# Designed miniproteins, single chains, continued (5), part 108

Each design is a single chain, and the fold is of that chain. pLDDT is the mean over its residues in the fold that is shown.

## One batch from the design tools (miniprotein)

Design m20000
Fold by ESMFold2-Fast:
Structure m20000 (fold): chain A 92 residues (1-92)
Amino acid sequence: SMEVEEAAKELKEAAEKAGGTAEVKVEGDKVTVTLSGLNVGQQLGVVGGATEAMLLGGEAEVKTEGDTVTVTLSGLTDEQAARALRVIAGSL
C-alpha cells in the first residue's frame, strides 16, 4: 500500500541517518523489516520500538543477529503497519 511504502521510505532515511540501512518487504499480510549496520544501542532501540508496535494488536517477531535486526509484523492493517514502521524509525 502507499501508506506502507511512505513509512518504509521514512524508515530507510532514519536508518541511513543512524549509520545503517533498512529494507522493507511486504508479502500479503506480513511486513518484514531488515535493519543492518546498527550499533548495539541502536539495535536495543529498534527492539524497544518493535515491542511498542506490538500494542497495535498484531503479531511482531524481532530477531537480532550481529549488526542486523529483523522485525516481522503480521495481522495488522496497512495503516497499523505504517504506524509500526514509524515507531521503529523513531527508535533509531
Scores: mean pLDDT 77

